# Designed miniproteins, single chains, continued (4): the designs that were tried, part 103

Each design is a single chain, and the fold is of that chain. pLDDT is the mean over its residues in the fold that is shown.

## One batch from the design tools (miniprotein)

Design m15572
Fold by ESMFold2-Fast:
Structure m15572 (fold): chain A 114 residues (1-114)
Amino acid sequence: SLAARVAELSERASRLLAEGREPVAVATLGDAEAGLEEAERLMEEEKLAATPLTVDEAEAAALAEDLGLPDPELAVRLSAEMLTRARAGEWDEADAARLVEEVRARVAAEAAAA
């Protein structure tokens, strides 16, 4: 990632400073700072892009708890669908809240039937 590249360049600059190579270190830090500012701007713009979420099993479990759903996989899929639809302009935040409540009720009913 660009953030990881900037971190690597910052570490390299620190090493060059320790070796007394200050002009090279200053140039390296300048490139890293410019890259970080651009990365932050692009990441902020990409947060508004129509890209679905991808999370691991531990994050899925935490998301299920936050949404009040017993199934972490269902919580992740629901969150990804809601985010995709919201970004596509197909529904607003109130519609998303209603869907979460409907899915929560459905999963609770399925759990009670088991």
Scores: mean pLDDT 55

Design m15573
Fold by ESMFold2-Fast:
Structure m15573 (fold): chain A 85 residues (1-85)
Amino acid sequence: APTPEQLAEIDRLFEEAVKRLEDAGLTDASKAARETYEKGVKLGKPVAGAINALAVGRFLARQAGKTDVANYLAELGKKAAEIAA
């Protein structure tokens, strides 16, 4: 199971992703990502929630043509998965 320090770092990566989506004007994407993360946390699966939230944000950023934002979220998701392994 992830340590409290690993969970804190995953939460930090998630908040960084949300700020990047907001800075890009992707308000609906940031809301969808946050809802996905909150649902995961409520189910006792914060790691899965964060990874799924980053995937949702990435998908919506790509649909909006914000390829740079999508690639940034992909890198954050990779870091979160590596911490959780």
Scores: mean pLDDT 87

Design m15574
Fold by ESMFold2-Fast:
Structure m15574 (fold): chain A 87 residues (1-87)
Amino acid sequence: MPRVEVSPATARVGEDITVKATGLPPGARLEVLDAETGRVLKSAVANEDGSATVTLKGLKRPGDYVARVLDPQGRVLAEARFRVEEA
């Protein structure tokens, strides 16, 4: 089953955030989006080992964000929600 991990567990504006997904099927992708706007900020396609990693550097907007894993057909396989707090 796909797993999504966000580090650090609590982030502040200006901090780097790493999102790592594992157990992805071939052709799956990891997307990170702003939960308030629905805008995709960054994405990565699954590596041959079934992993994908996205690093968000210096997010300026506090608020709620979503990391999601999509299969090749665009079906959501896993989600992790995280919050970026004001500095």
Scores: mean pLDDT 82

Design m15575
Fold by ESMFold2-Fast:
Structure m15575 (fold): chain A 69 residues (1-69)
Amino acid sequence: MSPEELAKMAEHNAKLSEQAGDTESAKLYRQAAKYAKQGNVKKAEELVDQAEASLTPEQIRRIGALLPP
């Protein structure tokens, strides 16, 4: 995944996490987007992994329901 693609994905997931009420995951995804835009893909990927690990099964379901078709 390119840094631009990673940044867009992280920004999208941050918005979905915020809409689902998961402010901590949203914060981590926003930080990941910033690092991806800086070209620090490794740090961005680590932050995405941390954001995903913080989600409960219920929060994951809520975020999934917010995904566009």
Scores: mean pLDDT 73

Design m15576
Fold by ESMFold2-Fast:
Structure m15576 (fold): chain A 61 residues (1-61)
Amino acid sequence: GGLEAGRAGGEAGRAAGEAGDGATMSKLGQQGSNEAFAAGDEEGRRLAEELTVLGAIAGGL
């Protein structure tokens, strides 16, 4: 579902961000957000976005 897609993409994006891979972080976070949006899941979209931002902060991006 949208929440699961948003969470999975956000978690993967966060991990990439923490590793300093901003390109992969952005791609995975955006994919999760887009899948959640397509499913009509606003919480999943926000979760993907928030997790991606946390990865960027942790990775110094």
Scores: mean pLDDT 81

Design m15577
Fold by ESMFold2-Fast:
Structure m15577 (fold): chain A 61 residues (1-61)
Amino acid sequence: MEELLKAATETIRKLKDTESDAAAVQAAANKALELGADSVTASKIAAEAAKSVGIPADVGG
C-alpha cells in the first residue's frame, strides 16, 4: 500500500513538470495497476497522490 502511494506520487511529480495534471494522474493510476493494485485501489492511490501534490482528485470532467 505505501509502496503504491509512493510510486504514484513520484510518477505525478515527474510528469507534472512536462505533462498536464490529468495525464499525470492517469499515469499514476496506471502505475498502481502495473504494480498489482485492483481498479478500486488504483483509483484511491491516484487520488491520494494527486492530493499530496495539490492536484484536484475530481477526475470526471
Scores: mean pLDDT 74

Design m15578
Fold by ESMFold2-Fast:
Structure m15578 (fold): chain A 95 residues (1-95)
Amino acid sequence: DLIAAMEEVAEDLHSQARTLQQKYEELKTRRDELIKKAKESKSEQARMEGLSNARKIEEEATRLQKRAGELQRLADEVEHLIEQLRKSEAALRAN
């Protein structure tokens, strides 16, 4: 059943997007803590190292957020195709 298989794909894509969003929020929290500690540092070297590490986490978080958005969009597209297929099937059975 093509529709059932597509529904499973959409569910898997939503699940993956949710997992990536959770990881994004965790990285965002870690980034914010590193920035706070860096700003409180009296050592320029420690401050620069902290900000550099925060930037690397920000770049990783941005990649995860983008990937989560792409997976969510694909899930929405699959769900839209399922709706179109159901309508087409109903129309063919009616005509």
Scores: mean pLDDT 87

Design m15579
Fold by ESMFold2-Fast:
Structure m15579 (fold): chain A 79 residues (1-79)
Amino acid sequence: SQSQLSQSSRYAGMAGLLAKKNGNKEAQKYAFQGALYSSQGDTQKAIEYLQKAIEAGKDDPETVQYAQQGLQYAQQALS
């Protein structure tokens, strides 16, 4: 639903801000792309970029946690 994608965008945006704070430019870029695609209703690309953010942020537990929450909401939007 659109509500699930709105939540995905919020969590993905928080992941991007945490990645920025921690100097992880790659995770920041992918998390913000995931947030943008979620806000646009492009659920498949939101999932793709949030998975990339999780991989890029793997040494940053807080970024990974928020990116995983965003991913779960995007996946629920497909159900």
Scores: mean pLDDT 89

Design m15580
Fold by ESMFold2-Fast:
Structure m15580 (fold): chain A 55 residues (1-55)
Amino acid sequence: EEFERWARRQAEEMVARGDLTPEQLPAVERNLADHARFTGEVPPLRHVKAPAPAA
């Protein structure tokens, strides 16, 4: 889906920026894709809700 493709790209950019660790990438990608799919739109990067870091 386009939402999943967008979410993956956004999560990768966040990792590249140092905002996320690679381990958080799949969780953030999933969260972004689910949110975009639910709302029917692609949210801006600054509205991404990242999951809590692994303890």
Scores: mean pLDDT 65

Design m15581
Fold by ESMFold2-Fast:
Structure m15581 (fold): chain A 75 residues (1-75)
Amino acid sequence: PELREKMLKNLEENKPKLPEIFEYADKLVSSLKKEVPASKVTGIYMLALALAIEGASAEEIKKEIEKLVEELEKE
């Protein structure tokens, strides 16, 4: 199916960017100065992976991570 083929192509193209994106997420979470549950951090990684598969740029993924980290700060 067309969707599956596009998702696989996006994954191959964006896979090299994932370590940088995960490091960015780790840096943001570490800046919060409060305990963040491992389940929430896993959720951030899962979102980053899903967006990369959908073909989002590293910049777009980082913006979505920033929004999630802001939500964690409000808790």
Scores: mean pLDDT 80

Design m15582
Fold by ESMFold2-Fast:
Structure m15582 (fold): chain A 68 residues (1-68)
Amino acid sequence: SMETAPEVLTLPPGSTVGDLLAALGVDPAEVEVFVNGRPAGLDTVLRDGDVVELRRGEERRFVVVRLA
């Protein structure tokens, strides 16, 4: 069982994957990023309700995007 419920992160409209990682204090070089199950670059613009998966080795972290 994945013990952690997905985190919800509020970002301004037009925020990118890079902005999300900066808000979380995550180094982009340390993680692989997937948006809605698809590989995504730092310049990928996020939409309200997007599910971002961060992978670091065996660790998986899920973040649901809210735009405000």
Scores: mean pLDDT 81

Design m15583
Fold by ESMFold2-Fast:
Structure m15583 (fold): chain A 76 residues (1-76)
Amino acid sequence: GFKELLERLLEASRELAEEVLPEEELPEAEKELERMRKHLDEAAERAAANMSEEEFRKRLEETIARDRAEIAARKA
């Protein structure tokens, strides 16, 4: 469902933050991810109102790939 896809996005975002952010910035990133997780049900409901689960999954994968590439480019 949408909630599971959003949880996957949050986990991927946490892994990316751990990989690319300095140790001193990691606690702030963790707080942001925890905040998003607390609002996961609302986010899932909003997503379900605007698109299909398959479309959301595609956008999710594209967003993760794009964000990863952008972060890598900024670190280069």
Scores: mean pLDDT 72

Design m15584
Fold by ESMFold2-Fast:
Structure m15584 (fold): chain A 85 residues (1-85)
Amino acid sequence: SELAEMIEKYNEMLKKLSKLLDPRKLGPVFFVTTEEEREKAEKLAEELRAILKEAGLEDEVTVVVATSVEELEKAEEELLEKLKK
């Protein structure tokens, strides 16, 4: 199923990102869900982004919403490029 493929992709991303992230700092936050739950996930992501902005952490913590493997792949590419020199 699509969700199972997204979970597998997410786990691959975590393996790659874990090599580049400081485990003592806040890392990227992922809301991985189905298309039917997208509106709910986006609302939670917006609430989190508002909290991060108030805390001055909006540039440190990337919040991602993904309902497909393609969206996860795009997020992975952007995060990996951001962490590379």
Scores: mean pLDDT 74

Design m15585
Fold by ESMFold2-Fast:
Structure m15585 (fold): chain A 68 residues (1-68)
Amino acid sequence: MPLKVYLPLTGEVIVADSREELIERLTELLNEKTAEPQRVLDLVFTELGGVPVAIALTDRTFLILDVL
């Protein structure tokens, strides 16, 4: 149920207990890294099914999502 996001470029890990909390935290970070943070968030949550998901933000930046 908790969601975990790993940002390999910054070495930061975000843990959130809900989608809403995760969206809030990710939007803050993604506003610096991508021109379309809402599109990235939509892709992320559409692909969530309790499995790890890797999303490319740029050619060198990835978000890895995992369910704790």
Scores: mean pLDDT 56

Design m15586
Fold by ESMFold2-Fast:
Structure m15586 (fold): chain A 104 residues (1-104)
Amino acid sequence: MNPPPRSLEERLAQLDAARAAARAGASVEEVAELMGFRRFTHETRTFWVAPDGTGIEGSFFEELLANVPIDEFFALLRAIAEDRSATAAEAVERLRALLAEARA
């Protein structure tokens, strides 16, 4: 069951906790769970599902944490959380752009 919707303040605190864990070397799974994501496995594929129901492929999330500087990744997540007009698709597109830039 997904946790109930949190205030922006609570969401930002949750992202700060996840960032601290990532900096301490926490696993991708631990960081995703601290961000309020739930693991969903369908056949051989892993997905991380956000509290709003948005699904992200496990491989994509792993690539983000492996290739994007932790501070830059979480700065974008805070910006997305603060942009209440952003759609889930726009959020995923911003994350893909950040990964592409980090890999260049």
Scores: mean pLDDT 74

Design m15587
Fold by ESMFold2-Fast:
Structure m15587 (fold): chain A 71 residues (1-71)
Amino acid sequence: VEERAIELVVKLIEELPLSEEIKELAIQIATEEDPEEAARLADELAAKATPEEQQLIQEAIARAAAEIEAA
């Protein structure tokens, strides 16, 4: 279930109109198994991404979670 959710998040992020750097950071966060490293990467994303890019990423994560819950 979690693995499927991660795959869906990665796919949704790759489809977003984001810069390659921001996409790479978002995917790394979604696939990171270490919570401390994930938090560090999230801080980097928050510093580098615009509010609009951050919103798109959050929406993608929310959509993935909703699809998993609906299944």
Scores: mean pLDDT 75

Design m15588
Fold by ESMFold2-Fast:
Structure m15588 (fold): chain A 72 residues (1-72)
Amino acid sequence: AVSAAELAAGSRDVRDFLKQIPGVDEELAQRLLDAGFRTIAEVRNATLAQLTAVPGVDRETAQAILDAAHDR
């Protein structure tokens, strides 16, 4: 299967996914998207260092984002 509707939904819903994580607001989610984390798959492939490079993302928030991305 090539047309992954779940991947498209994840790309559209990545802001809502991120906002469910403690410490992540709409503004922080937008900063993550601006930094190149536009899909859940991109978030899952990110390192802690890449996530913490985003202003407003600390180590604990970055870890929570990665953990949530692996669960979703």
Scores: mean pLDDT 72

Design m15589
Fold by ESMFold2-Fast:
Structure m15589 (fold): chain A 99 residues (1-99)
Amino acid sequence: DKVKQIAEQLRQLAAQLKEQGWDDAAAAVEELAQQLDNIYRISQKTPIPQEDIDKIAEVGEETLQRVQNAKSDKEAVEAAGQGFQELSKIGAETMKKLS
């Protein structure tokens, strides 16, 4: 539920960034939202540990806040990119557990 809610909040933020002319940040945030939607869909069919789902939601919330506090398109892109890297690390660790 939280992962799906965060993905929706990121999509709303991406729309706002696009209205501001921060097209690169909007694209990066939309990509992050799509990744969270994919994780949510996988979690409906695959037993992902709740601790990993909680970590994913935490990274999503932290990234949302960092992007909202960004002072430039570049800072917002960097914040979204950091969130993507953190999610990729969690995903790799989760896949090792599910081997």
Scores: mean pLDDT 82

Design m15590
Fold by ESMFold2-Fast:
Structure m15590 (fold): chain A 100 residues (1-100)
Amino acid sequence: GSARIRAKGDKVEVEAEVTANGDTVTARFRALGGSKKIFVGVGAQADDGSTGSGTAEVELGREATITVKLDKPANKVRVGVSAIGDDGGHAAASAEVEAL
């Protein structure tokens, strides 16, 4: 399954297109506002308790992709996204996505 997650904070805004397929969670980030450089993160927690995470840097107006692999295929994954600007801005949001 897929979800679009928008995380907006005081000084930073990112959008993540999240796709879950079995044991793989892919988040494609777009930097919509904030600092020139934004640190983005993904945390994934499956309904079976398995977890995964990843981080990347993205420039304002550009895209970055993070792929997270879980220990085994999941039926449902809770995906959290976070963003921190180099000027101290921060944002976070989450959604549930079906993986099977």
Scores: mean pLDDT 82

Design m15591
Fold by ESMFold2-Fast:
Structure m15591 (fold): chain A 83 residues (1-83)
Amino acid sequence: TPAEADALIEEARRLNEEMRELARKLKDPKQQIFALMHVIALDSTIFLLEKAPQRAEQLMADLRAMIDDQKALIKEMKEQVKK
């Protein structure tokens, strides 16, 4: 639904902002690049969802999976940075 799509996009944007902040705190350039690549992938999926509503069902499923993956990565990165 449009409300579900809007909620997923909002959550994804919040997670991307958190990932960008974590990337700035990471000391390993490879980890910084990896984090930023995930941000780009998520932003690209959001763009496609907003511009191609005919593909919304599949794109929403993909976005949910990407959100779950990014939450897991953020949790691991926080544990490494804030031990």
Scores: mean pLDDT 79

Design m15592
Fold by ESMFold2-Fast:
Structure m15592 (fold): chain A 125 residues (1-125)
Amino acid sequence: SSAEIQRLVEELFDLIFKLWDRDGDGVITLAEFEAAVRERLPDMSDEAIERLFASYDVDGDGVITREELWAAVRSLASPSASDVDLALALAFTELLFLEGAKSLSERDKELAKRIEEIVAQLESS
């Protein structure tokens, strides 16, 4: 159903956000963002990471909320891209980076498994 698809999209995005929200406080700080980017792109400069963070920090409050991240992703995406397309693109990007990681926390492994399960459900819908 459309309601089920919307729930899966919201759940998938929440899981992706949780990969970056290391302390689970519901926001991504610059420090958490830098740590997450460094794990994926170790050679990226602090200046480039700070500029990227600022592009997602839509209201300029110094943290990224789930709502701000989704709004930023939607604003950067093609107008023809569906919410499903965006959620799947983000999920595949995260899963590819995590597959290449030399060591993962148990939390990251659990989140990756849940992301894979939701991706399979969305692809079957």
Scores: mean pLDDT 78

Design m15593
Fold by ESMFold2-Fast:
Structure m15593 (fold): chain A 92 residues (1-92)
Amino acid sequence: SEEELRRRRELGREIVEELERGRAEAWARRLREAADDEEERRRVLRELAVEAGLTREEAEKLVAEHPDLADLAEVLLEQGLISEEQREILLE
């Protein structure tokens, strides 16, 4: 039925949103743990970019060009690799 299809779409959307939030929260936690270590922070930013959908080479280049989290997150958002909610979680 049309109602059953609508309910299934709503449940699917909620699952995706929850997974996206959980991923961003895990990234934010790793970044906070690395906050006082510049080398570890850069490593975490590269891993975040790869997990978001970039290759290792693309991630290394992007983090070198955008070492600031806010600038990196904006680029990832503009490329459609993270959501606006994920960006907000990362910058908390």
Scores: mean pLDDT 82

Design m15594
Fold by ESMFold2-Fast:
Structure m15594 (fold): chain A 85 residues (1-85)
Amino acid sequence: SEIERVLEKARELGVPEEDLKKIREILLQTYEDLKAAKSEDERKEVIKQGLFEIGQVLSKSLSTSDVLRLMNVIREEFEKYVKSL
Protein backbone atom coordinates (compact mmCIF):
# COMPACT_ATOMS: atom_id res chain seq x y z
CA SER A 1 0.00 0.00 0.00
CA GLU A 2 1.26 3.50 -0.85
CA ILE A 3 -0.24 4.69 2.47
CA GLU A 4 2.14 2.30 4.28
CA ARG A 5 5.13 3.74 2.36
CA VAL A 6 4.15 7.31 3.33
CA LEU A 7 3.72 6.30 7.00
CA GLU A 8 7.05 4.43 6.97
CA LYS A 9 8.83 7.51 5.53
CA ALA A 10 7.23 9.71 8.22
CA ARG A 11 8.38 7.22 10.90
CA GLU A 12 11.95 7.32 9.47
CA LEU A 13 11.88 11.14 9.67
CA GLY A 14 10.95 10.97 13.38
CA VAL A 15 7.15 11.26 13.57
CA PRO A 16 6.03 9.51 16.81
CA GLU A 17 3.72 6.47 16.67
CA GLU A 18 0.80 8.42 18.25
CA ASP A 19 0.94 10.99 15.44
CA LEU A 20 1.42 8.27 12.77
CA LYS A 21 -1.79 6.62 14.05
CA LYS A 22 -3.62 9.96 13.75
CA ILE A 23 -2.25 10.51 10.22
CA ARG A 24 -3.42 7.00 9.23
CA GLU A 25 -6.93 7.81 10.53
CA ILE A 26 -6.99 11.10 8.55
CA LEU A 27 -5.73 9.32 5.38
CA LEU A 28 -8.40 6.59 5.64
CA GLN A 29 -11.17 9.14 6.30
CA THR A 30 -10.00 11.26 3.33
CA TYR A 31 -10.15 8.22 1.02
CA GLU A 32 -13.70 7.42 2.25
CA ASP A 33 -14.76 11.07 1.72
CA LEU A 34 -13.21 11.07 -1.80
CA LYS A 35 -15.14 7.89 -2.68
CA ALA A 36 -18.39 9.49 -1.39
CA ALA A 37 -17.82 12.84 -3.17
CA LYS A 38 -20.23 13.58 -6.05
CA SER A 39 -18.27 16.25 -7.96
CA GLU A 40 -14.71 17.28 -8.89
CA ASP A 41 -15.05 20.44 -6.76
CA GLU A 42 -16.17 18.37 -3.74
CA ARG A 43 -13.14 16.05 -4.22
CA LYS A 44 -10.78 19.08 -4.34
CA GLU A 45 -12.19 20.37 -1.02
CA VAL A 46 -11.85 16.89 0.57
CA ILE A 47 -8.17 16.75 -0.49
CA LYS A 48 -7.55 20.28 0.87
CA GLN A 49 -9.12 19.41 4.23
CA GLY A 50 -7.22 16.11 4.57
CA LEU A 51 -3.90 17.71 3.64
CA PHE A 52 -4.50 20.59 6.10
CA GLU A 53 -5.13 18.15 8.99
CA ILE A 54 -2.14 15.92 8.09
CA GLY A 55 0.10 19.01 7.75
CA GLN A 56 -0.85 20.16 11.26
CA VAL A 57 0.14 16.77 12.72
CA LEU A 58 3.42 16.55 10.74
CA SER A 59 4.41 20.13 11.71
CA LYS A 60 4.62 19.08 15.39
CA SER A 61 7.63 16.80 14.66
CA LEU A 62 9.16 17.72 11.29
CA SER A 63 10.95 20.65 9.63
CA THR A 64 9.00 22.76 7.12
CA SER A 65 10.95 21.20 4.21
CA ASP A 66 10.17 17.61 5.34
CA VAL A 67 6.49 18.51 5.87
CA LEU A 68 6.24 19.98 2.34
CA ARG A 69 7.99 16.93 0.83
CA LEU A 70 5.65 14.42 2.52
CA MET A 71 2.59 16.60 1.80
CA ASN A 72 3.42 16.57 -1.93
CA VAL A 73 3.64 12.74 -1.91
CA ILE A 74 0.29 12.47 -0.06
CA ARG A 75 -1.38 14.93 -2.47
CA GLU A 76 -0.15 12.87 -5.46
CA GLU A 77 -1.58 9.69 -3.86
CA PHE A 78 -5.00 11.35 -3.35
CA GLU A 79 -5.01 12.65 -6.95
CA LYS A 80 -4.04 9.18 -8.25
CA TYR A 81 -6.90 7.64 -6.23
CA VAL A 82 -9.38 10.17 -7.70
CA LYS A 83 -8.27 9.18 -11.24
CA SER A 84 -9.07 5.52 -10.38
CA LEU A 85 -12.69 6.44 -9.48
Scores: mean pLDDT 86

Design m15595
Fold by ESMFold2-Fast:
Order: C-alpha cells, then structure tokens, then sequence
Structure m15595 (fold): chain A 79 residues (1-79)
C-alpha cells in the first residue's frame, strides 16, 4: 500500500513528476528532469527466501525510502 503522498505523486505526472522502479533503486523524476535516486537493498538471495512477513517489512522500508525521496523532490521544488 502506498502512502497518500506517494499515490498523489504517481497519479499526477504532469506537474509533480513520476516514480520509476529500478532493480536496485527508486528514481523520482521531476518535470524538469531532476531526479533523486533512493537505493534499496536488493538481494537476489534474500528475495528467493523472503516470506510474507519479510516481504511486508521490505515493502515498509521501501515505502519509507519512496516517501523520503518524494519529500526531497518536493522540498527542492518548493525552495
């Protein structure tokens, strides 16, 4: 589940920008082409053994990173 801020950032791509999911990072791109890359800890070994609980924890961590990335882009745009 995406936070409300992240959902709004994904839906409106004209003014806010967009989010791109990379194999090892999340990239937030502004309309001006400004991008902020938030690296995640992708481990093919862990993904092969990850369970529902571990997956939820990873998603939570990823959501936090995404939200942080969005805040960085928004902050730069505001100031």
Amino acid sequence: ELPERVKAFVHPDHAVGRIELLPDAYRFTDELGRSVEVPISPSPYSREKVSDEELQQEVDAAMEMIERGVELVIARNAA
Scores: mean pLDDT 55

Design m15596
Fold by ESMFold2-Fast:
Structure m15596 (fold): chain A 71 residues (1-71)
Amino acid sequence: SREQEAERVIETARSLIEKAKEAVEKGDFRTASVYISAAYIALTAAEFLGADPEKIEELRKEIDEVSKKLE
């Protein structure tokens, strides 16, 4: 179902955000930037699929926090 697809994409976005955070901690800002961009794309797809708005908001905040460290 679309709901199951949305949840899978949310989990993909979470995984990508965690990988981006790990890359930031290691000083690998190039790799972090790639993961955060992929997370942004995944989150947009999840929103289109009708994912839980609260989960979307939570993950957007995490993406913004990581992105701020890349500036």
Scores: mean pLDDT 86

Design m15597
Fold by ESMFold2-Fast:
Structure m15597 (fold): chain A 110 residues (1-110)
Amino acid sequence: GGTGAGAARGAALAALKSGAGATAGGIGGTAYVGSAASGEEAGRYAAEGAERESGAPAEGGVENGAGVARGAGNGGIGAGEAGEAAARAAGAVARGEKEGDRGITTAAPA
């Protein structure tokens, strides 16, 4: 789920760049990891925080998927939609929401 988590974070970060992503959900995820990092790279500290348990919810899942979130925090992953890798991942998430009516069948009919 690392790539999926990164895509979700990337999409939220991309929305924030547009100024429409004031959604707590997107910034909440980033801020949550940022709190664990406390100035360090959110992805790195999230992995270290996993052992501390205080930041544990973000464990390796966030660090693995936070590849987009980390790049967004640094701005080196394209400064917009988090570059190519994240753009593809964010596109998948945005497409899922855009096709929410159809994407639901993928999740619902389980």
Scores: mean pLDDT 39

Design m15598
Fold by ESMFold2-Fast:
Structure m15598 (fold): chain A 84 residues (1-84)
Amino acid sequence: NNVEKIKNLKNEPEKVKEIIIDLIVKYYLEKGILTEEEAKKLKEQLKNGEVPESEKLKEVVLEIGKLMNELGSFEELAEYLEKQ
C-alpha cells in the first residue's frame, strides 16, 4: 500500500518523491496517455528535478500540480492515482 509507505516515510522526502513519481508514471502509462519510452523519460526527468521539453510531458506535470493543489497531500495524491 503506497499510501501507508508515504505515511511511514514522512521524514524521508526523497523516498516519498520516488514513490509518487513511480505512481504518476504508472497511472499515465496504464491510461494509455504515455508510451513506455515517454514514461521512462518522465520518470528520469522528475527524479532529477528537470523540466520536460515535450509539450505532452509538460501537460502531465501541470495536471499533477493541479491535482496536488486540490487534494492537498502526497498521501491523497497516491490514493487517487492507485484507485483511478
Scores: mean pLDDT 79

Design m15599
Fold by ESMFold2-Fast:
Structure m15599 (fold): chain A 87 residues (1-87)
Amino acid sequence: SMEELERLTEELYRFFREVLESSEEEALRLVGELLERLRAEVAADPSLAPLLSEAIARAVERLAEEAKDAEGLVERLERLFREAAAA
């Protein structure tokens, strides 16, 4: 639903903002914990995958719009996700 997408987007927006304000070690831990939660949710209900992907994309887009260095912000989040997923 639109309401669920909006709620998830706002939660992820707040989460990613915390990640970006954290040290590298803390940011990796936070992203790793998020990936574990997302994986568990999708395993329980695979139909949630498109909703979660859209919410993540919207949250990152909103952060990029507000950022002074949008490219650097997106590159940092992508790096953190790759490193956390590889662990």
Scores: mean pLDDT 85

Design m15600
Fold by ESMFold2-Fast:
Structure m15600 (fold): chain A 55 residues (1-55)
Amino acid sequence: STTEKLSNLLDESTKYSLAGNNKQMVALVNEYLALLKEHFPQTVPEGAKLSEWKE
């Protein structure tokens, strides 16, 4: 269910972003990237810092 968890994390992060809760959105995207790196290393994002992503 790794794919399901990845999809859920993205969906939740989007909902928080739309609600204006960028701090929680960043936390969820951070967890998404950590899980993505563990299971799909070739999809590792380059230079992304989620702690700065409050747009």
Scores: mean pLDDT 70

Design m15601
Fold by ESMFold2-Fast:
Order: structure tokens, then sequence, then C-alpha cells
Structure m15601 (fold): chain A 69 residues (1-69)
């Protein structure tokens, strides 16, 4: 559905921002993905929300590692 497609696009952009060291853009994108995950939960799309949440956690860990240098 549209929310899942948008989330996948934003995940790719967030990964690129992290790889480039663009921390503010990465944080903004991860927050936007988190909002989409919340909407998936409201819509009863729990499996999609859970999968998205796992991706967000992984990317937030990578972002935090870059912040601690």
Amino acid sequence: GPLVEEAKRLLEKAKQAIDEGNIPEAQKLLDEITRLGAQLVIDGRLDEAQALGKEVVSLRQKLNEKLKE
C-alpha cells in the first residue's frame, strides 16, 4: 500500500544520509518513518509496522554510532 511504499523510499534515503554523515537529514527521515509506522499500527497493519520498526532500530543504532565519534 502507499504507506509501505513511502516508508521503503524513506528508509533508502535515511540509509544514504547516514552513509554520507548527514546526521540532521537522517534524524528527520527516521522520525518521518516512525510516524508512518505509527499510522500502520492505527490501520491494523501490525506485521508491516513491526518490520518497519526493526529497520528503524537498526538505522538509529548506526546513526548513534556516528554521533559518538
Scores: mean pLDDT 84

Design m15602
Fold by ESMFold2-Fast:
Structure m15602 (fold): chain A 81 residues (1-81)
Amino acid sequence: SMEEKERAVRGAVRLIKEGLSPEDIAKRLEKEFGVKPSKAFLGVIRAFREGGISLEALAKALATVFGVDEQLVLEILRKEL
């Protein structure tokens, strides 16, 4: 459901906040939410950690992985980060 996808996005945002490596985030997303992030997605997470990308770019990557609306993800990121 959409509520399940929203919970998964919030979970992913928490893992990002906790400072896990991109590889550990990918492993947790697969285990807890059944999503398999691409190598490109891991690169986006790494770039975000280094301060090299916008919240909009992170929102787009998360929206793609979870199959949700990009604006919804951006609202979650602005509220949680």
Scores: mean pLDDT 79

Design m15603
Fold by ESMFold2-Fast:
Structure m15603 (fold): chain A 68 residues (1-68)
Amino acid sequence: NKDKEGLKKLYEFAKSNTSTTLTEEEFEKVVKSPKVLAEMSAGEISKKLHIGLSDAKKLKEKAKELLK
């Protein structure tokens, strides 16, 4: 499942590079897929994942990389 593999990579990136406190299950429930995350605004990502705007922008760029 490509979406599940992409979500796992995004969660590992988030855990290592952002201040997120979400579990992998909570993260997958919010994000759904790398494509969904890439289409969200930085503000939406910040609100949904409980992280700062800078961290949200990092996650958005990582999601875009995974879609190439």
Scores: mean pLDDT 80

Design m15604
Fold by ESMFold2-Fast:
Structure m15604 (fold): chain A 78 residues (1-78)
Amino acid sequence: MEKVREAREKARELIEKMRASTAEEARELMSEALGYLQQVADELAKQPGGEEKVAEANELADEVSEAGREAIEALERA
């Protein structure tokens, strides 16, 4: 449970940073966020009964991907 909560909090922070960044920096932050969430999912998959937590980590990755793409597009147009 702690790992998923930590991932959600970090994902929110990275999304906020992406919105305040340049398009190039936002792409790097998005890559970092997705890489972090993949590592969290891999760690949770090694734990007994971690399957449900892996699903939550994957949902967070989808949210970060969508928010990051929107932020990057907005920054590129600015």
Scores: mean pLDDT 78

Design m15605
Fold by ESMFold2-Fast:
Structure m15605 (fold): chain A 92 residues (1-92)
Amino acid sequence: MREEAERLRERARELAARAEEALAAGDEETAHRLGVEAGKLAALAKAYEVGAYEEAEPLIEKAAEAALAGDIEKAEALLEEAAKILKEAAEA
């Protein structure tokens, strides 16, 4: 696996664990922020692994920004486009 993808996956795992801790403590704001960041890093790691980082990165970044701003419709649309790119690249 690419060293860059491995580092991003590791950080995503750590942030996801911290998000679960925050949620258990009743800190929904911190849990949401950490969860969005973990999801972003995991998606970027996948993009590196399948060789689609340059194409998927701007969509993943904008989706995370939209999610943090509460724009669920925009975040979902951007994630759908990113997921399509990642899926096509994985089997190319």
Scores: mean pLDDT 82

Design m15606
Fold by ESMFold2-Fast:
Formats: C-alpha cells, sequence, structure tokens
Structure m15606 (fold): chain A 84 residues (1-84)
C-alpha cells in the first residue's frame, strides 16, 4: 500500500537525518530529507503515483492555509522528482 511504502521510505532515510543534523539551515535540511524520502517512495510505487500524491498534498495544504514557503518547498520537491 502507499502507507506501507511511505513508512518504509521514511525508515530508510531516518539514518540520513544524522548527516544533516548540524546543517546551518534546518528548513533546507528538512526539505532535503523530504526530497530523499519521496525519491525512495518513487522507486517503490513509481514516479506517477508520487507526483499524484504531491499534487494532493499541495492542494490540501493550500486549502488549509499553509505558509507559502511550505507550498514552494513541496512544489520544488515535485519538480525535482519530475526531472529525475
Amino acid sequence: SMAEAMEAAVAAVLPEAEELRDHPDPFAARRELLLRTFLLLAERVGKEAVLALLDEWIAQYRAQGADEATIEALEAIKAEIEAA
């Protein structure tokens, strides 16, 4: 399932959080970890499914009034996955 694939991707990138622990920009570090997570998810469920999920997340966060910086970060992640 998508949930199981997401849990596996998160578990796989969690050790990489240690590499970014001392990053001078915590926002950039979180964005990098999220990108790595979605790239791993794409390997498991396919790029098309991940892009659809990101579109749903972006739409949901916009509907909930999320900060524009958060939306821009998600759109940047989507663009990198499309390019990969």
Scores: mean pLDDT 79

